# Designed miniproteins, single chains, continued (5), part 68

Each design is a single chain, and the fold is of that chain. pLDDT is the mean over its residues in the fold that is shown.

## One batch from the design tools (miniprotein)

Design m18354
Fold by ESMFold2-Fast:
Structure m18354 (fold): chain A 100 residues (1-100)
Amino acid sequence: SAEEKREELKKIFADLSEEAKELVEEIFDELEKHAPEYLEKASLISILMEIFLALLVEYAETGDEAAKEAVEAIIKYLEEKDPEVAEEARKILKHQESLL
């Protein structure tokens, strides 16, 4: 369920700054407003990749270090749970950094 996924996200980001946690919650709330059925049906990894992409946009537009902190936490989690998705995330991040 969406609520169970929200609780798993809280665990993943538990040791981050308050600013990073708030940013992740805002992105999740936006996803819940626009795609509530997606949150019910999608895997946690798919939801993390959606949050990852939103955080990269935020970081590119604002330079907010909280967004970078959350991006790095997602990659670290994915390295343990799905190394292939982690590698894709790292490639996207490297490409985004090359455009700055």
Scores: mean pLDDT 84

Design m18355
Fold by ESMFold2-Fast:
Structure m18355 (fold): chain A 81 residues (1-81)
Amino acid sequence: SAVAEDTLIALAAANQDDEVARLILALALYSAIQESEDPDALRARLAAAAPGVAELVRQMEDPEKLAELLKKLRELLLEEA
C-alpha cells in the first residue's frame, strides 16, 4: 500500500546512520519495490529521501550482493563485525 511505502521511506530517511536499521529497511523496501505497480517511481522517491538505503536496494537486485548484505546483517546483529 502507498501508506506502507511512505512509512518505509520515512523510516529509511530517519535511520540513515544506523547500519542495522538501514539494512533491515533496505530489505523491506527491496520487497516493496518488487511488488509495486510503479517500481521506478518508488526507487526515485527512495533515492531522493534516503540515498544510502537506495544504493543498498540497488545492490540487492544482484543475488550475490543480496547474499553478502544478508551475511553482513547477521555479523552486525552478532556484533562480530
Scores: mean pLDDT 82

Design m18356
Fold by ESMFold2-Fast:
Structure m18356 (fold): chain A 80 residues (1-80)
Amino acid sequence: GIKEFIEKLAEEQGRKPEEVIDYIRELTGLPKSASLEELIKAFVEYLKERFGMKEEDQEAALKAALEGDLETFKKILEKV
């Protein structure tokens, strides 16, 4: 799930999960009241705009993040 995705992302960055969540909030401008699902959705939108990701790849990236699949998420990012 989303928690597993954040944990894996944090491990790769050498950070705590809370630090990754705070970083995504800063990037997306979402409040602390936002859910993890809302944060991940906004994060994927940010990546789409930043890197010019295709709509199909954005949907696949969001699905991978919601399922906790960091490896698939990273492969999608490699296309941009």
Scores: mean pLDDT 82

Design m18357
Fold by ESMFold2-Fast:
Structure m18357 (fold): chain A 105 residues (1-105)
Amino acid sequence: MRRLSREEFAEVLRGAREQLEALLEEARRTGDRRLIDLAAGLLEGVAELIRDYGEDYNDEELLRLAEELRRLVEEIRASTDPEEQLRLLEEGLRLVEEAIELIEK
């Protein structure tokens, strides 16, 4: 759907957050860099969804969070240190949680 209700969009972001948390936990457990790459891709997709929703509703705070997430994904992809990538992905989770809180407000 191009335009989701606030409730529907919050549910979508919650599902993405749960998937991201699962990928991070598995990446820490296994050391599999492919899982870090998958998590970064998921985070990029979430940033695009938040940007699109923010544009549809003229929500400047969501647009700001989407841009912060986009920059964070670029930092993750530029890093060669898996521990740094995992730390940055955790920061991404925090930003997704902030987006959910803003939408539910």
Scores: mean pLDDT 84

Design m18358
Fold by ESMFold2-Fast:
Structure m18358 (fold): chain A 68 residues (1-68)
Amino acid sequence: MLSPESQALLQRYGALWGQALQSSPAEQQALLDAGAAAVAATTDPEARELGERVLRQMQATLAARQAA
């Protein structure tokens, strides 16, 4: 099971994800940058790996929206 710290971080990522889906391209980039900074600051390997997966999924979805 994830640590309480990792769970809190995942909840934050979920909130950022929801915001990003409704954001302009400039706001989406700012949210991705904020997410990347949060992942880089994470010392828990499990939380970091999950954060990287979420960021990758966000980036792919936002890139697809930008390309369409």
Scores: mean pLDDT 71

Design m18359
Fold by ESMFold2-Fast:
Structure m18359 (fold): chain A 105 residues (1-105)
Amino acid sequence: MRYVAMALVEGGKGDPRELAEAALKGLSTVAKIESVELIETPYHVQLRVKFEDGAEADITVLNSGDVTITVVAESKERAEELARAGAEGVLTVSDGEVRIIVSEY
């Protein structure tokens, strides 16, 4: 079974690119990255991340500075670990509030 973990970092301020890169650095502390796709518009930055273990993450940063990290992994523990690591990365450059939600995929 697959699990989805979503980490929300809200109410902090920062540059969307810096916040997205900080989240990616957080993820890289607990998983080896296979590929990253960048989508950038005037209103948001999005990173689509694939890990060598088959887990996937989507990092979306809005112009407001709000960050959403969505992770799909084969175990609940792995999904939560990745989502938390991404959020902790964001907190190195932002003072936002963190909420993590985990569910079956």
Scores: mean pLDDT 85

Design m18360
Fold by ESMFold2-Fast:
Structure m18360 (fold): chain A 85 residues (1-85)
Amino acid sequence: SEEDKLLEKAIYEGIKYAKENVEKDLENMTEEELEKKLLELSEKDIDDPEVLKERAYLMYIEAKRIGNEEMLERIELFLKRYEEE
């Protein structure tokens, strides 16, 4: 659906922004600040593209911070799939 495409685009844009800014954002965001932002977003409407974009951004930053290789691999597969469509 068009709604599903908008949500997928929001996730893609959030991850791409995070990937381009990861070094700067890792230096400027504490683990506590990241967790707080994720908790604040969990109370928002998950059907809102802006909420999903911010959540995808923070999820990527978290995965990079903790070295979650499995999550990073899944994210790269999502990016590849989206870009090949």
Scores: mean pLDDT 76

Design m18361
Fold by ESMFold2-Fast:
Structure m18361 (fold): chain A 59 residues (1-59)
Amino acid sequence: IDLARAREILERYADAAGYVGTRAGAAVVTEVGPEVGPALSAVFRRDPRPTVDQVLAAL
């Protein structure tokens, strides 16, 4: 998986405190690939507002 590209996408959607929502996850699935979908779904199921680094750690 292209983690550098995923980070760039997540950072575009992050709020001022560095948290992302499910909209950021959907953008990563669309631009990086559907194979990251299950990992992203698991992250957002546990925490609806994870940090960029928490999402990247799950990929």
Scores: mean pLDDT 80

Design m18362
Fold by ESMFold2-Fast:
Structure m18362 (fold): chain A 84 residues (1-84)
Amino acid sequence: SKKDISQAMADLLDNDSITNQIRFAEALAKVDPAFREQLLKARNLYEKAQLGRDKFNEIVPKELQEKLKTLPRDEQIKEIEKLL
């Protein structure tokens, strides 16, 4: 759901870990068939994480990521939901 995606994206902003990259990728794959197809072709967890991170950078440009990191969690989620 959009709520699951926005929460995963906020988690990724707060902690850019492989676990959070994969969680975002899996959440997005549930609603984006094209991205799901790409994710299914990944050979290992590192490739899944990289696909998630690359897609996150496409949706949220680096400059916007830096701005969002300065906001409280609830405001991060509201701004992220506008991008979805």
Scores: mean pLDDT 87

Design m18363
Fold by ESMFold2-Fast:
Structure m18363 (fold): chain A 109 residues (1-109)
Amino acid sequence: MKAKLEELKAEILAAAEAGDMDRVYELLREIGRLLGVSEEDIEKIARYLTLALVLMPRELRERALDIVLKLLEEGKIEEAIELAKRLAIEALLGDWEGAEELLEEAEEK
């Protein structure tokens, strides 16, 4: 599981760098299924996180993905959805300071 998760993570980061939203979305859905998340919750997380990862600076992408994946692995699905949604909003606003603060708060919990 861990080796496949790391491979999928690397592919997501490469697709996000390329601006390939469709690829990021499909790879995030594959990770969600691998972690046993419901299809409804996978769709919500994948939609928000795809937008966030494609729009945010390269330096924040890996950190954002790692934190959301950790929440999913811990079964904190609602927290993962809320974080992905907030990151997407900050990304749409171009508020990288707000995005970094959200990631810092999530890492402390």
Scores: mean pLDDT 83

Design m18364
Fold by ESMFold2-Fast:
Structure m18364 (fold): chain A 72 residues (1-72)
Amino acid sequence: LDELIDELIEIARKQGNEKFVEALEKMKENYPDLEGYSEEEKKERTLRSILALARDYGIEDAVKLVEEKLKE
């Protein structure tokens, strides 16, 4: 998941969307602190949150990347 979030941060930086970069960095920091969830549940919830945010910002490259990971 960390590698995926890092790749998404690079996509956001290339598009110049600093708010999306900040949101992704915050999600990465908060991921280990998601108590009461399994590792799989943490991953799915984080990916769904990123997907919603990427769609809101219209970052098609990020949307495609997250959708591919959710299909696995």
Scores: mean pLDDT 76

Design m18365
Fold by ESMFold2-Fast:
Structure m18365 (fold): chain A 58 residues (1-58)
Amino acid sequence: KEAVEAAKAGNAARASTAAYLHGKGTPQQRADVGLKTTIAALSGDYETAAYWAEKGTE
């Protein structure tokens, strides 16, 4: 069950990060948020990945 929830969170985080990197924030902010989100997703921590994607727009 957790694997399905993690996959859904990971997909949401990737979509949010892609949108952020494509049209929002400065190049520096995109690089920082993208890096943190990618590291979290690769570690299987999709909640943290989603958090950083959202935090980057604040």
Scores: mean pLDDT 61

Design m18366
Fold by ESMFold2-Fast:
Structure m18366 (fold): chain A 80 residues (1-80)
Amino acid sequence: MEELIEEIRARAEGAAEAARRLAAERPEEALAALDRLLEEVDRALRYSETLPPELARALREALERLREELERLRAELRAA
């Protein structure tokens, strides 16, 4: 259980890092990718409701953090 939760957090952090790197190197492509990633995060958040409570909470926390990071990056790119 704990090992799987840690994997979920690591993957979410990796996705955020990849998004930040893409935003720095290719802002235009990053905007399109961020829109798609945010849609996938929203879909995954809905799916989390079907999981056992412990996994659902960990996944939801990781995805909400990722969503906030991606939304911030998207706002920064659109404001530039």
Scores: mean pLDDT 78

Design m18367
Fold by ESMFold2-Fast:
Structure m18367 (fold): chain A 97 residues (1-97)
Amino acid sequence: MVSQEELDREVLAGLVLIASTIGANAAEKAGEPDAARILREYGQKAADAVLNGDYDTALKILDEGEKRVAEVASPELAAETKRIFDSLKADVERLKA
């Protein structure tokens, strides 16, 4: 049986993967394959950090991923990624507290 903390980590890691995968698929359809690649890479790394209980690393990965998307993406996709990643960072901070 899973502890509440372990369940909360698995749920958040799943949400990170779902959000980054949906974002990456949307980016590819919009003709932004570099943004899609970054979203998949940083989404997976952040989810792995959350699963390991390494919340500080997850926050750093989400912040870096947001910055890397902003460098290659359209302003609209960059703004969308910021909104999603800011929400995910808030969820990570709640689990850390």
Scores: mean pLDDT 85

Design m18368
Fold by ESMFold2-Fast:
Structure m18368 (fold): chain A 88 residues (1-88)
Amino acid sequence: MTYVDKEVTLTAPQTGSPEDAAALSSGKVADITLFVVERRGGEVLVAATATIDTPDGGVSLFVGLLRLPAEEVAEGATRIKGKVVVTP
């Protein structure tokens, strides 16, 4: 398993629901995992999940689908570890 660190900027409309966006903004988001779904020429479609660090543990939620440039994703990678930056 190979991880490539990547910072992902998300906005409320990109998180699927307003409640999920608010949870991401209010919690300490430690990690995001991007799962490679599909590769097409110059683009890679990834599914993003985030873990919110809370006082009683962590909560994982699906953030959404993203398209990344193929040059930013290692050729053999199936998962990418990143960080979340949420803009209101």
Scores: mean pLDDT 60

Design m18369
Fold by ESMFold2-Fast:
Structure m18369 (fold): chain A 97 residues (1-97)
Amino acid sequence: ELAGISPEDLRLLVLLLAVALREQVEEADLSPEKREEIEKKLEEELKKLGISEEEVEEVEALSKEEKLALVRELKERLAGVHPGVERLLDTLEEIIR
């Protein structure tokens, strides 16, 4: 179950989701104002989860291939844990693509 996921794997999943979301927001035809609001909200939520901006930047600085490798590794480790997690990782892989 979801509670069976290690804190490290859960943290990595959240980091990858945050980076993918930032990339999508940056590519989206959004006003600079809306983009900043989304980015600030994401930063605040990540802080509540104990994730620093430095950690997000470290993952964001990874190559596309390195990010995909992390997603695939996480998919293998979390295989069969929960259908919702599997769908999230599949979506994340498609976004990073």
Scores: mean pLDDT 76

Design m18370
Fold by ESMFold2-Fast:
Order: C-alpha cells, then sequence, then structure tokens
Structure m18370 (fold): chain A 88 residues (1-88)
C-alpha cells in the first residue's frame, strides 16, 4: 500500500491537489501502523473516507481517479483489519 501511494505521488507530481491528498493518505497509513486505541482507528478510517469524497472534486482523468480510489479503499480495509486486532 505505502509503495503504491508513493508511486501515485510520483505519477501525479504535476497535480499539487492530488499530491496533497496522497500525502495525507500516507500519513494516515503510518498512524494506523502505530495506533492502539479503537477510537483512534475509527477516526483514521473516517478521515480516509473523507479523502474519497475529496478525490471526486479533483481534476484528474477517470483512470487516475480509479487508481487513487483503489489505494484509498486498500487504506480503509487496512484500518478495518487493524481495528479487528485491538481488543476493546
Amino acid sequence: LKEKIEELIEELSDNPEAVKLLEEALELYEELKSVKNILEVIGLILRAIGLLYELEKLDLSEEKKKEVEEALEELIKYGLEVGKTIKV
């Protein structure tokens, strides 16, 4: 996932709004790797979902939007898996 997001940042380097969104996705991924509290996991997942809505507003080709959407969906799935490992 991290490698995929980093590759997308390089490919979209001429679109600062897309780069900013992808950089935020990388920050969420790193936070999910170290989080131990279920409420924090929920908050990070909600922020990742927010990035999906922001993506719809970006001036990107439909093909590139799908690639970014897939990366964000993988990030959300990763957050859900992290949440499953945390005992309440």
Scores: mean pLDDT 80

Design m18371
Fold by ESMFold2-Fast:
Structure m18371 (fold): chain A 80 residues (1-80)
Amino acid sequence: SLLERLSQHDRVTIHVTEYQDPRNPDAPLKTRVLVRSADGELLYDGTSTKSVDEALREMQRLAEEAGVEVTEVRRHVLPG
């Protein structure tokens, strides 16, 4: 599980990006969450219809549950 994967690391970074689907620009915006280890290894790559803030909050809670430190958070929200 993602929780088990995160628990194998002491520190991670979270990058949450709102994006437009390049194959369907008329579709609602999506959110992509990337989690990387301290060495830059990709631990998680997921997309959802959740808002950036909801996705980030959920990922931060998972990190807390896993006992891993979040050292950096990057947010990219498209201009309205």
Scores: mean pLDDT 83

Design m18372
Fold by ESMFold2-Fast:
Structure m18372 (fold): chain A 50 residues (1-50)
Amino acid sequence: SPEQGMRDAMVETAKKLVEAGYSVDDAILRARRVFPGVTLSDEDIEEIRK
């Protein structure tokens, strides 16, 4: 679904921010500014933490 594609893109963006030196929580906050209105599941958050 388009919604799943947006969540996947937000997860990948947050992972790249973690790689760049941001904490997981800061990476999610920053990714949310790029993807406003996207709700991450607990599974999405776990994927970012890996």
Scores: mean pLDDT 83

Design m18373
Fold by ESMFold2-Fast:
Structure m18373 (fold): chain A 72 residues (1-72)
Amino acid sequence: MVDRSDAAKAAQVPAAVEKALSSPVNDPEEVLAQVEAELAELEKRWAELTEEEKAALKELKALVERAKKALA
């Protein structure tokens, strides 16, 4: 199994995504693309995520989809 310290690093990604989404920016599509890339990385590691990280990922995906619809 991977080192548990890698799981701690993975837990920081959802927090970074939330921070990016809360930041006011002039290019919302670029921010949204960055967030989507981070979420895709987390989805590749789904089996390694904690239940809290999975819940946060689901919530962030819903938020990203809402933002995409608002930008369309």
Scores: mean pLDDT 66

Design m18374
Fold by ESMFold2-Fast:
Structure m18374 (fold): chain A 92 residues (1-92)
Amino acid sequence: SSDELIEKIEEISKRVRELRKELKKAFEEKNWEKVRKIIEEMKKLSDEFGRLVKEAEKQNLSAEQRRKLLLYESEIGVAEIYVWELKKEIEL
């Protein structure tokens, strides 16, 4: 169902938000092994997010569901920018 897809998308967005927090801590601690592992996990979640969003857009979404998708896309986009900036700093 569309509701089930939105719920899965929300769970991914929440996990990415948590990982961004963990990434910041790992970077501050200069734990480069953990930084690389978190970036890899975030990349996999971003790819899965994109697949689920594309599938959800094929459904008859309510205005509320579409608003939630825009919010989650924004959160993922912010995380992707943060990862891109970190990669430039640590030559990953």
Scores: mean pLDDT 85

Design m18375
Fold by ESMFold2-Fast:
Structure m18375 (fold): chain A 67 residues (1-67)
Amino acid sequence: KIKEEAREKAREIARELLSQGMTPDEAIRQAALEVREWLKDKLNETELNSAIVAAARAAQEAVDEFL
C-alpha cells in the first residue's frame, strides 16, 4: 500500500532527524516534505494529499514514541 510506504518512510526520516538533534516540529515538517518529493511523480493530487496527511501523522507518532 502506498500510504503504508509513505508512513514508514516518514517514520524513518523523523527518527533520523531527531537522532541528529532536530526539534520535533522541524523533524515532522522535514519528513512530510521529503515524502511529498518522493511521491509527487507517483500519485495524482488527491492521492498525494492523502498520503502526505498519513505521512505527517506517522512522523508525529514516531516523535511521540521517541519522547
Scores: mean pLDDT 78

Design m18376
Fold by ESMFold2-Fast:
Structure m18376 (fold): chain A 83 residues (1-83)
Amino acid sequence: YFELEQKEKMEKLVEAAAREMAAQGRATRTIEIEARSKEDAEKIAEFVKEEAARLGLAAEVQIEGTKVTVTLTQQPADQVIVY
């Protein structure tokens, strides 16, 4: 029950972030999520990575105690654009 609810919530969060990035023309977006426990933080990190991969985004996740910091990138890793 709880895991299904958290998975759906994370899917909605990542989808919303992707839409905002597209609407604002941003290549990168950072999201901070406060989990209830370290175990929940690890679950949230997995759900976010899974959904980001499904949407073709790169996800960099940092866990600090119960705080999950997610950086979503719409460009491939190590991609540099120089004018």
Scores: mean pLDDT 72

Design m18377
Fold by ESMFold2-Fast:
Structure m18377 (fold): chain A 71 residues (1-71)
Amino acid sequence: SLAAEAADKIAAGETDLKEEEKEALLKKIEEEIERAKKYLEEKKEGPEELREHIEEYIKGLEELREEVEKL
């Protein structure tokens, strides 16, 4: 996934990102957050465990966005 690609780059210590790469990562993270939030909305009446998993994923993406912005 796009978020996984971004997370992999950060986890690999890609601290020397070009501005264009940083902007691309931020955009990908933002788009994935929106997709995840939409999915959470669709699963509003779904199993609690699934919703918790999606919420944790969104939090991870928001933290990743903060990290990329600091680079």
Scores: mean pLDDT 75

Design m18378
Fold by ESMFold2-Fast:
Structure m18378 (fold): chain A 70 residues (1-70)
Amino acid sequence: MLKERAVENAVAADSRAGELSEAQRAALMAHSVAGLSAYTSELEIGYKPTSAETRREVEAVRELLRAGAE
């Protein structure tokens, strides 16, 4: 899965996501596909990440989507 697709899926899954700035999109693109996909799965089916690293990425992705513009 390409990172762009993973970012788009995460944004679409989070109803609290506002307009995404270019800087926020770039920051999301810096995250792993696994972290982005885990965030989307947590919102859709209640999936819980198995690793502490993935859980931290899920938290960071949530924060980026909620923070609003730069």
Scores: mean pLDDT 71

Design m18379
Fold by ESMFold2-Fast:
Formats: structure tokens, sequence, C-alpha cells
Structure m18379 (fold): chain A 63 residues (1-63)
């Protein structure tokens, strides 16, 4: 289906971007982002920040 094709295309794009990011990180051109095992409190704070960001984008699109 068209939806299935679009999903596969998006997944391929994400995978490609992840590989580019990983290569850049290995080459030292992009700073490392995250600790390997953040605490539960830190994960909760990150989720809250992500939700706030998503809500902000939604509000901006609605404007």
Amino acid sequence: SLAERNRARVEASIERDDKVREEALKNGTVPAGLAPLPSEEERKRRRQRTEAWVDGVAARLAA
C-alpha cells in the first residue's frame, strides 16, 4: 500500500541519518549527546521536555 511504502521510506531515511550521525560521532565532528544509562528522574525530565517541545510545535502549526 501507499502507507506501507511511505513507512518503509521514512524508516530508510531515519536509518541513513542515524548512520551519518554515528560516523560523524566516531570522527569527532559531532559532540556526544547522552549518558548511556540515565537515571529514572533524568528520563522523566527528558520526556517532559520532549512533550513540551511537541506541544510547542503543535501550537505553532495551529497558529
Scores: mean pLDDT 62

Design m18380
Fold by ESMFold2-Fast:
Structure m18380 (fold): chain A 92 residues (1-92)
Amino acid sequence: ASPEEREEIEREILVALALMLLSVARLMIERGEDAASAIPLVRKALELAKESGDEEGLRLVIERAREVARLARELGDDEAAAEIEEMVREAE
């Protein structure tokens, strides 16, 4: 593969990993885990999406992170929701 093709694949992998981490974070909260336990996963997902350089991928990851924040708030963890919302603002 060319260097350009390798960079494209690497970007796709980073976005896919970010989305997987957010899916795990959401699943943990839905299963009754402490919403604060999802914070490191959301932080890493946003980091990977930013490192990818994929603007559309970052947008999708931001939307999924907001869904995690909303779920945390719906379950009464306003502190975890606020921290996730702040991380999302910093990623924009």
Scores: mean pLDDT 84

Design m18381
Fold by ESMFold2-Fast:
Structure m18381 (fold): chain A 62 residues (1-62)
Amino acid sequence: MKALEELERAKAEMREVLAGEREDTGESVAYSVDQTAKSETPEEAARRARAALEGLRAQVEA
């Protein structure tokens, strides 16, 4: 599944950025995931990234 690669990569990237730049949600963060959305609002992209990571992880792990 291609989601596996994106999930792993996005998690690693976001984890670093969120921990350093932003704290929890880090609204407007998520390089890999946000890039996929392209022109989405930073706030919305951040929310989507967080929700997507949880959903994708559950599906990929399953």
Scores: mean pLDDT 59

Design m18382
Fold by ESMFold2-Fast:
Structure m18382 (fold): chain A 60 residues (1-60)
Amino acid sequence: ARPAPTLDNLLDQLAAAVPEWSRAQLRATPLEDLLAFARANKDGGLVALVERLRAARAAA
């Protein structure tokens, strides 16, 4: 079984999807700004990934 996704795992996935952003920049960016960016791209996968990152930050 795969371990539950960590904040770092989700940041790695986001950095792969948006290579113009560094992992450090993604870590420092407000979740609402990341959500707005994902919605502007109309990519349901990106929206879901940002929502998972939001949940991970709330749990940390």
Scores: mean pLDDT 69

Design m18383
Fold by ESMFold2-Fast:
Structure m18383 (fold): chain A 96 residues (1-96)
Amino acid sequence: STAESILKDIEEGKPVLLNLTTEENREIAKEVLKKLLEEGKISEEEYEEVIEKIENKEFGAIVLYMDEEGKVVIHLFKTIEEALKKLKELSKKLKE
């Protein structure tokens, strides 16, 4: 599935950006977040907060990446443009 491909990218240390402007993409993001919660990579509190914000359609994009401790960091952005700036910053830090 698309969610499985996204999880693999995160596990390989790649930052990922998901567009939240469609119902299909919101469902994919929720599936990814649920699997990250089940794997202990995000907290239950953070999971519940982010899911509520996605369901309320408060944000246009989400960026997910793994930190140095193997936990996943979640950033929500009002616009895809802001999320792309964050994605480029994270990608630059990972490439020598």
Scores: mean pLDDT 84

Design m18384
Fold by ESMFold2-Fast:
Structure m18384 (fold): chain A 99 residues (1-99)
Amino acid sequence: GEELLEKLKERAEEILKEAEKLKKEAEEAVKKGNIEEAKKKLLELEILEGILQLVVGVYKLIARKLKDEELLKKIEEIGEEALKKLREIIKEVKELLKK
């Protein structure tokens, strides 16, 4: 169980790190007046949200096959926290693109 949780946390942290990088690149594009580039960064963030959901879904499937309810609960908690943070980043980038 612990090894799976550690791997999920590492993957979530990598995804969130990439999301923060994309946010910074979107902010920089907006400052330079390159709205098209900023919109591309937003699309990449939305793809990243889909990837995170798939990763969490795979780990939940593994926990269900193992019949480990405690592992499933911990995976759901890690996934919910990571998705919440990623969605906040997406929201901030969407707000930057509002006139």
Scores: mean pLDDT 89

Design m18385
Fold by ESMFold2-Fast:
Structure m18385 (fold): chain A 81 residues (1-81)
Amino acid sequence: MTEEEIEELAQEAADAIVNEGAEKGLELTRELAARLDPVTGARVVTIMGGAAAAAEADPEKKEEYAEEAREEIIRLAREGL
């Protein structure tokens, strides 16, 4: 996969956490994870899972949590290439 595909899938997952909820965000994150090595894939799912939980606990900051997770997921996924 390309860096552009990583950025697109990570952005879609982050947007889903904000607009559609944790379940959809994690579904999209698993689609990204399936294209990565198993260790990196597990890490990106864990990061987005943490962001989803944080957004549920503090909905006013959900966009901040989703954005931070997006940046970290992109970093790890690029390192996994």
Scores: mean pLDDT 84

Design m18386
Fold by ESMFold2-Fast:
Structure m18386 (fold): chain A 62 residues (1-62)
Amino acid sequence: SLTQWTSAGSGEVFLLPDEPTIVTDSTSFMQFLWDGTKLTPLDPTEEQAALLEERMRELRLQ
């Protein structure tokens, strides 16, 4: 089944699967690990930090 989560930043509602997945808040760009029952904040890995930097560059360049 799907679990509903609401972003504190954007107010966006996500339907989260039973499988572990990474959720990114579209306003704060914070990442969370969804394990099927709870969200755990993630410190950015080098890969995740690089993806966030790439997205921020795209937003700045319009």
Scores: mean pLDDT 63

Design m18387
Fold by ESMFold2-Fast:
Order: sequence, then C-alpha cells, then structure tokens
Structure m18387 (fold): chain A 69 residues (1-69)
Amino acid sequence: GKKKENLYKAIEALIKKIDSLSNEQIKNALQSMIKLFPDEKEVNSKIEEIIQNIDSLSNQEIKDELSKL
C-alpha cells in the first residue's frame, strides 16, 4: 500500500544521505521512520537491528543493510 511505498522512499532518501550524516543523525532518522510506519513490523525489526549495531558498521555497511529492507 501507499504507506509501505512511502517507507521505502524514505529509506532510499536516507541511503543517499548516509555519508553526510553522523551515526546519531542516522539513528534519529531510523527511529522517526519506525514512528511514522508502526504497522511495518518486519521492516521495523530489521531497522532496530541496524540502530543497535550502527556504531559497529561502516557507512557502506549501513547502506547495504538498508538496501536489504
């Protein structure tokens, strides 16, 4: 539905900005996506895993994990 399409557009926009953002800004953006799309349980679980591991991931690894959503 339109909500899921908007979530994926937001993810794609974030991927394009990863190199311009701090890990804290990336976490805040991902937390905001979870709040805006609370019905997307499976995607949100994967986003939470990325948030938990973000300080252990390179910018490229963050992009790769987001692209797998």
Scores: mean pLDDT 84

Design m18388
Fold by ESMFold2-Fast:
Structure m18388 (fold): chain A 65 residues (1-65)
Amino acid sequence: MKEFTIEVGTATAKVTVDLEGYTIEVTGENEADAEAARKKAEEMANVGLLQLRLEAERAAREAAE
């Protein structure tokens, strides 16, 4: 499990990533800042998931070669 916080303007996005997926909680007074924070949080969460996939693909390629 990995937790991190992203701040954009007045908005704060809290992200929790684990092997089952991710959860994003956004708090902000400005809707545009909240949307920007949510988008950044989703990108960071997807990067975490992609890292696990890339490690699995690398291991598979090494086994195939």
Scores: mean pLDDT 75

Design m18389
Fold by ESMFold2-Fast:
Structure m18389 (fold): chain A 61 residues (1-61)
Amino acid sequence: SRREALLERAARRLRELDPSVEDPVAALEGLMDRHSNSTVAALLGLPTSAVSAIRRYLASR
């Protein structure tokens, strides 16, 4: 699904930055809790609209 594809893309970028990340979803939740959408977008190389979508997906889980 589009949601799963977007989460996998974010997880892959997180592992490119830190290969020691064992739980990319938990790491992504931590980033989203501590940083703004623009900061996370810059860090992950994603558009801010994608980060906003990810935040909604994680919140609805």
Scores: mean pLDDT 79

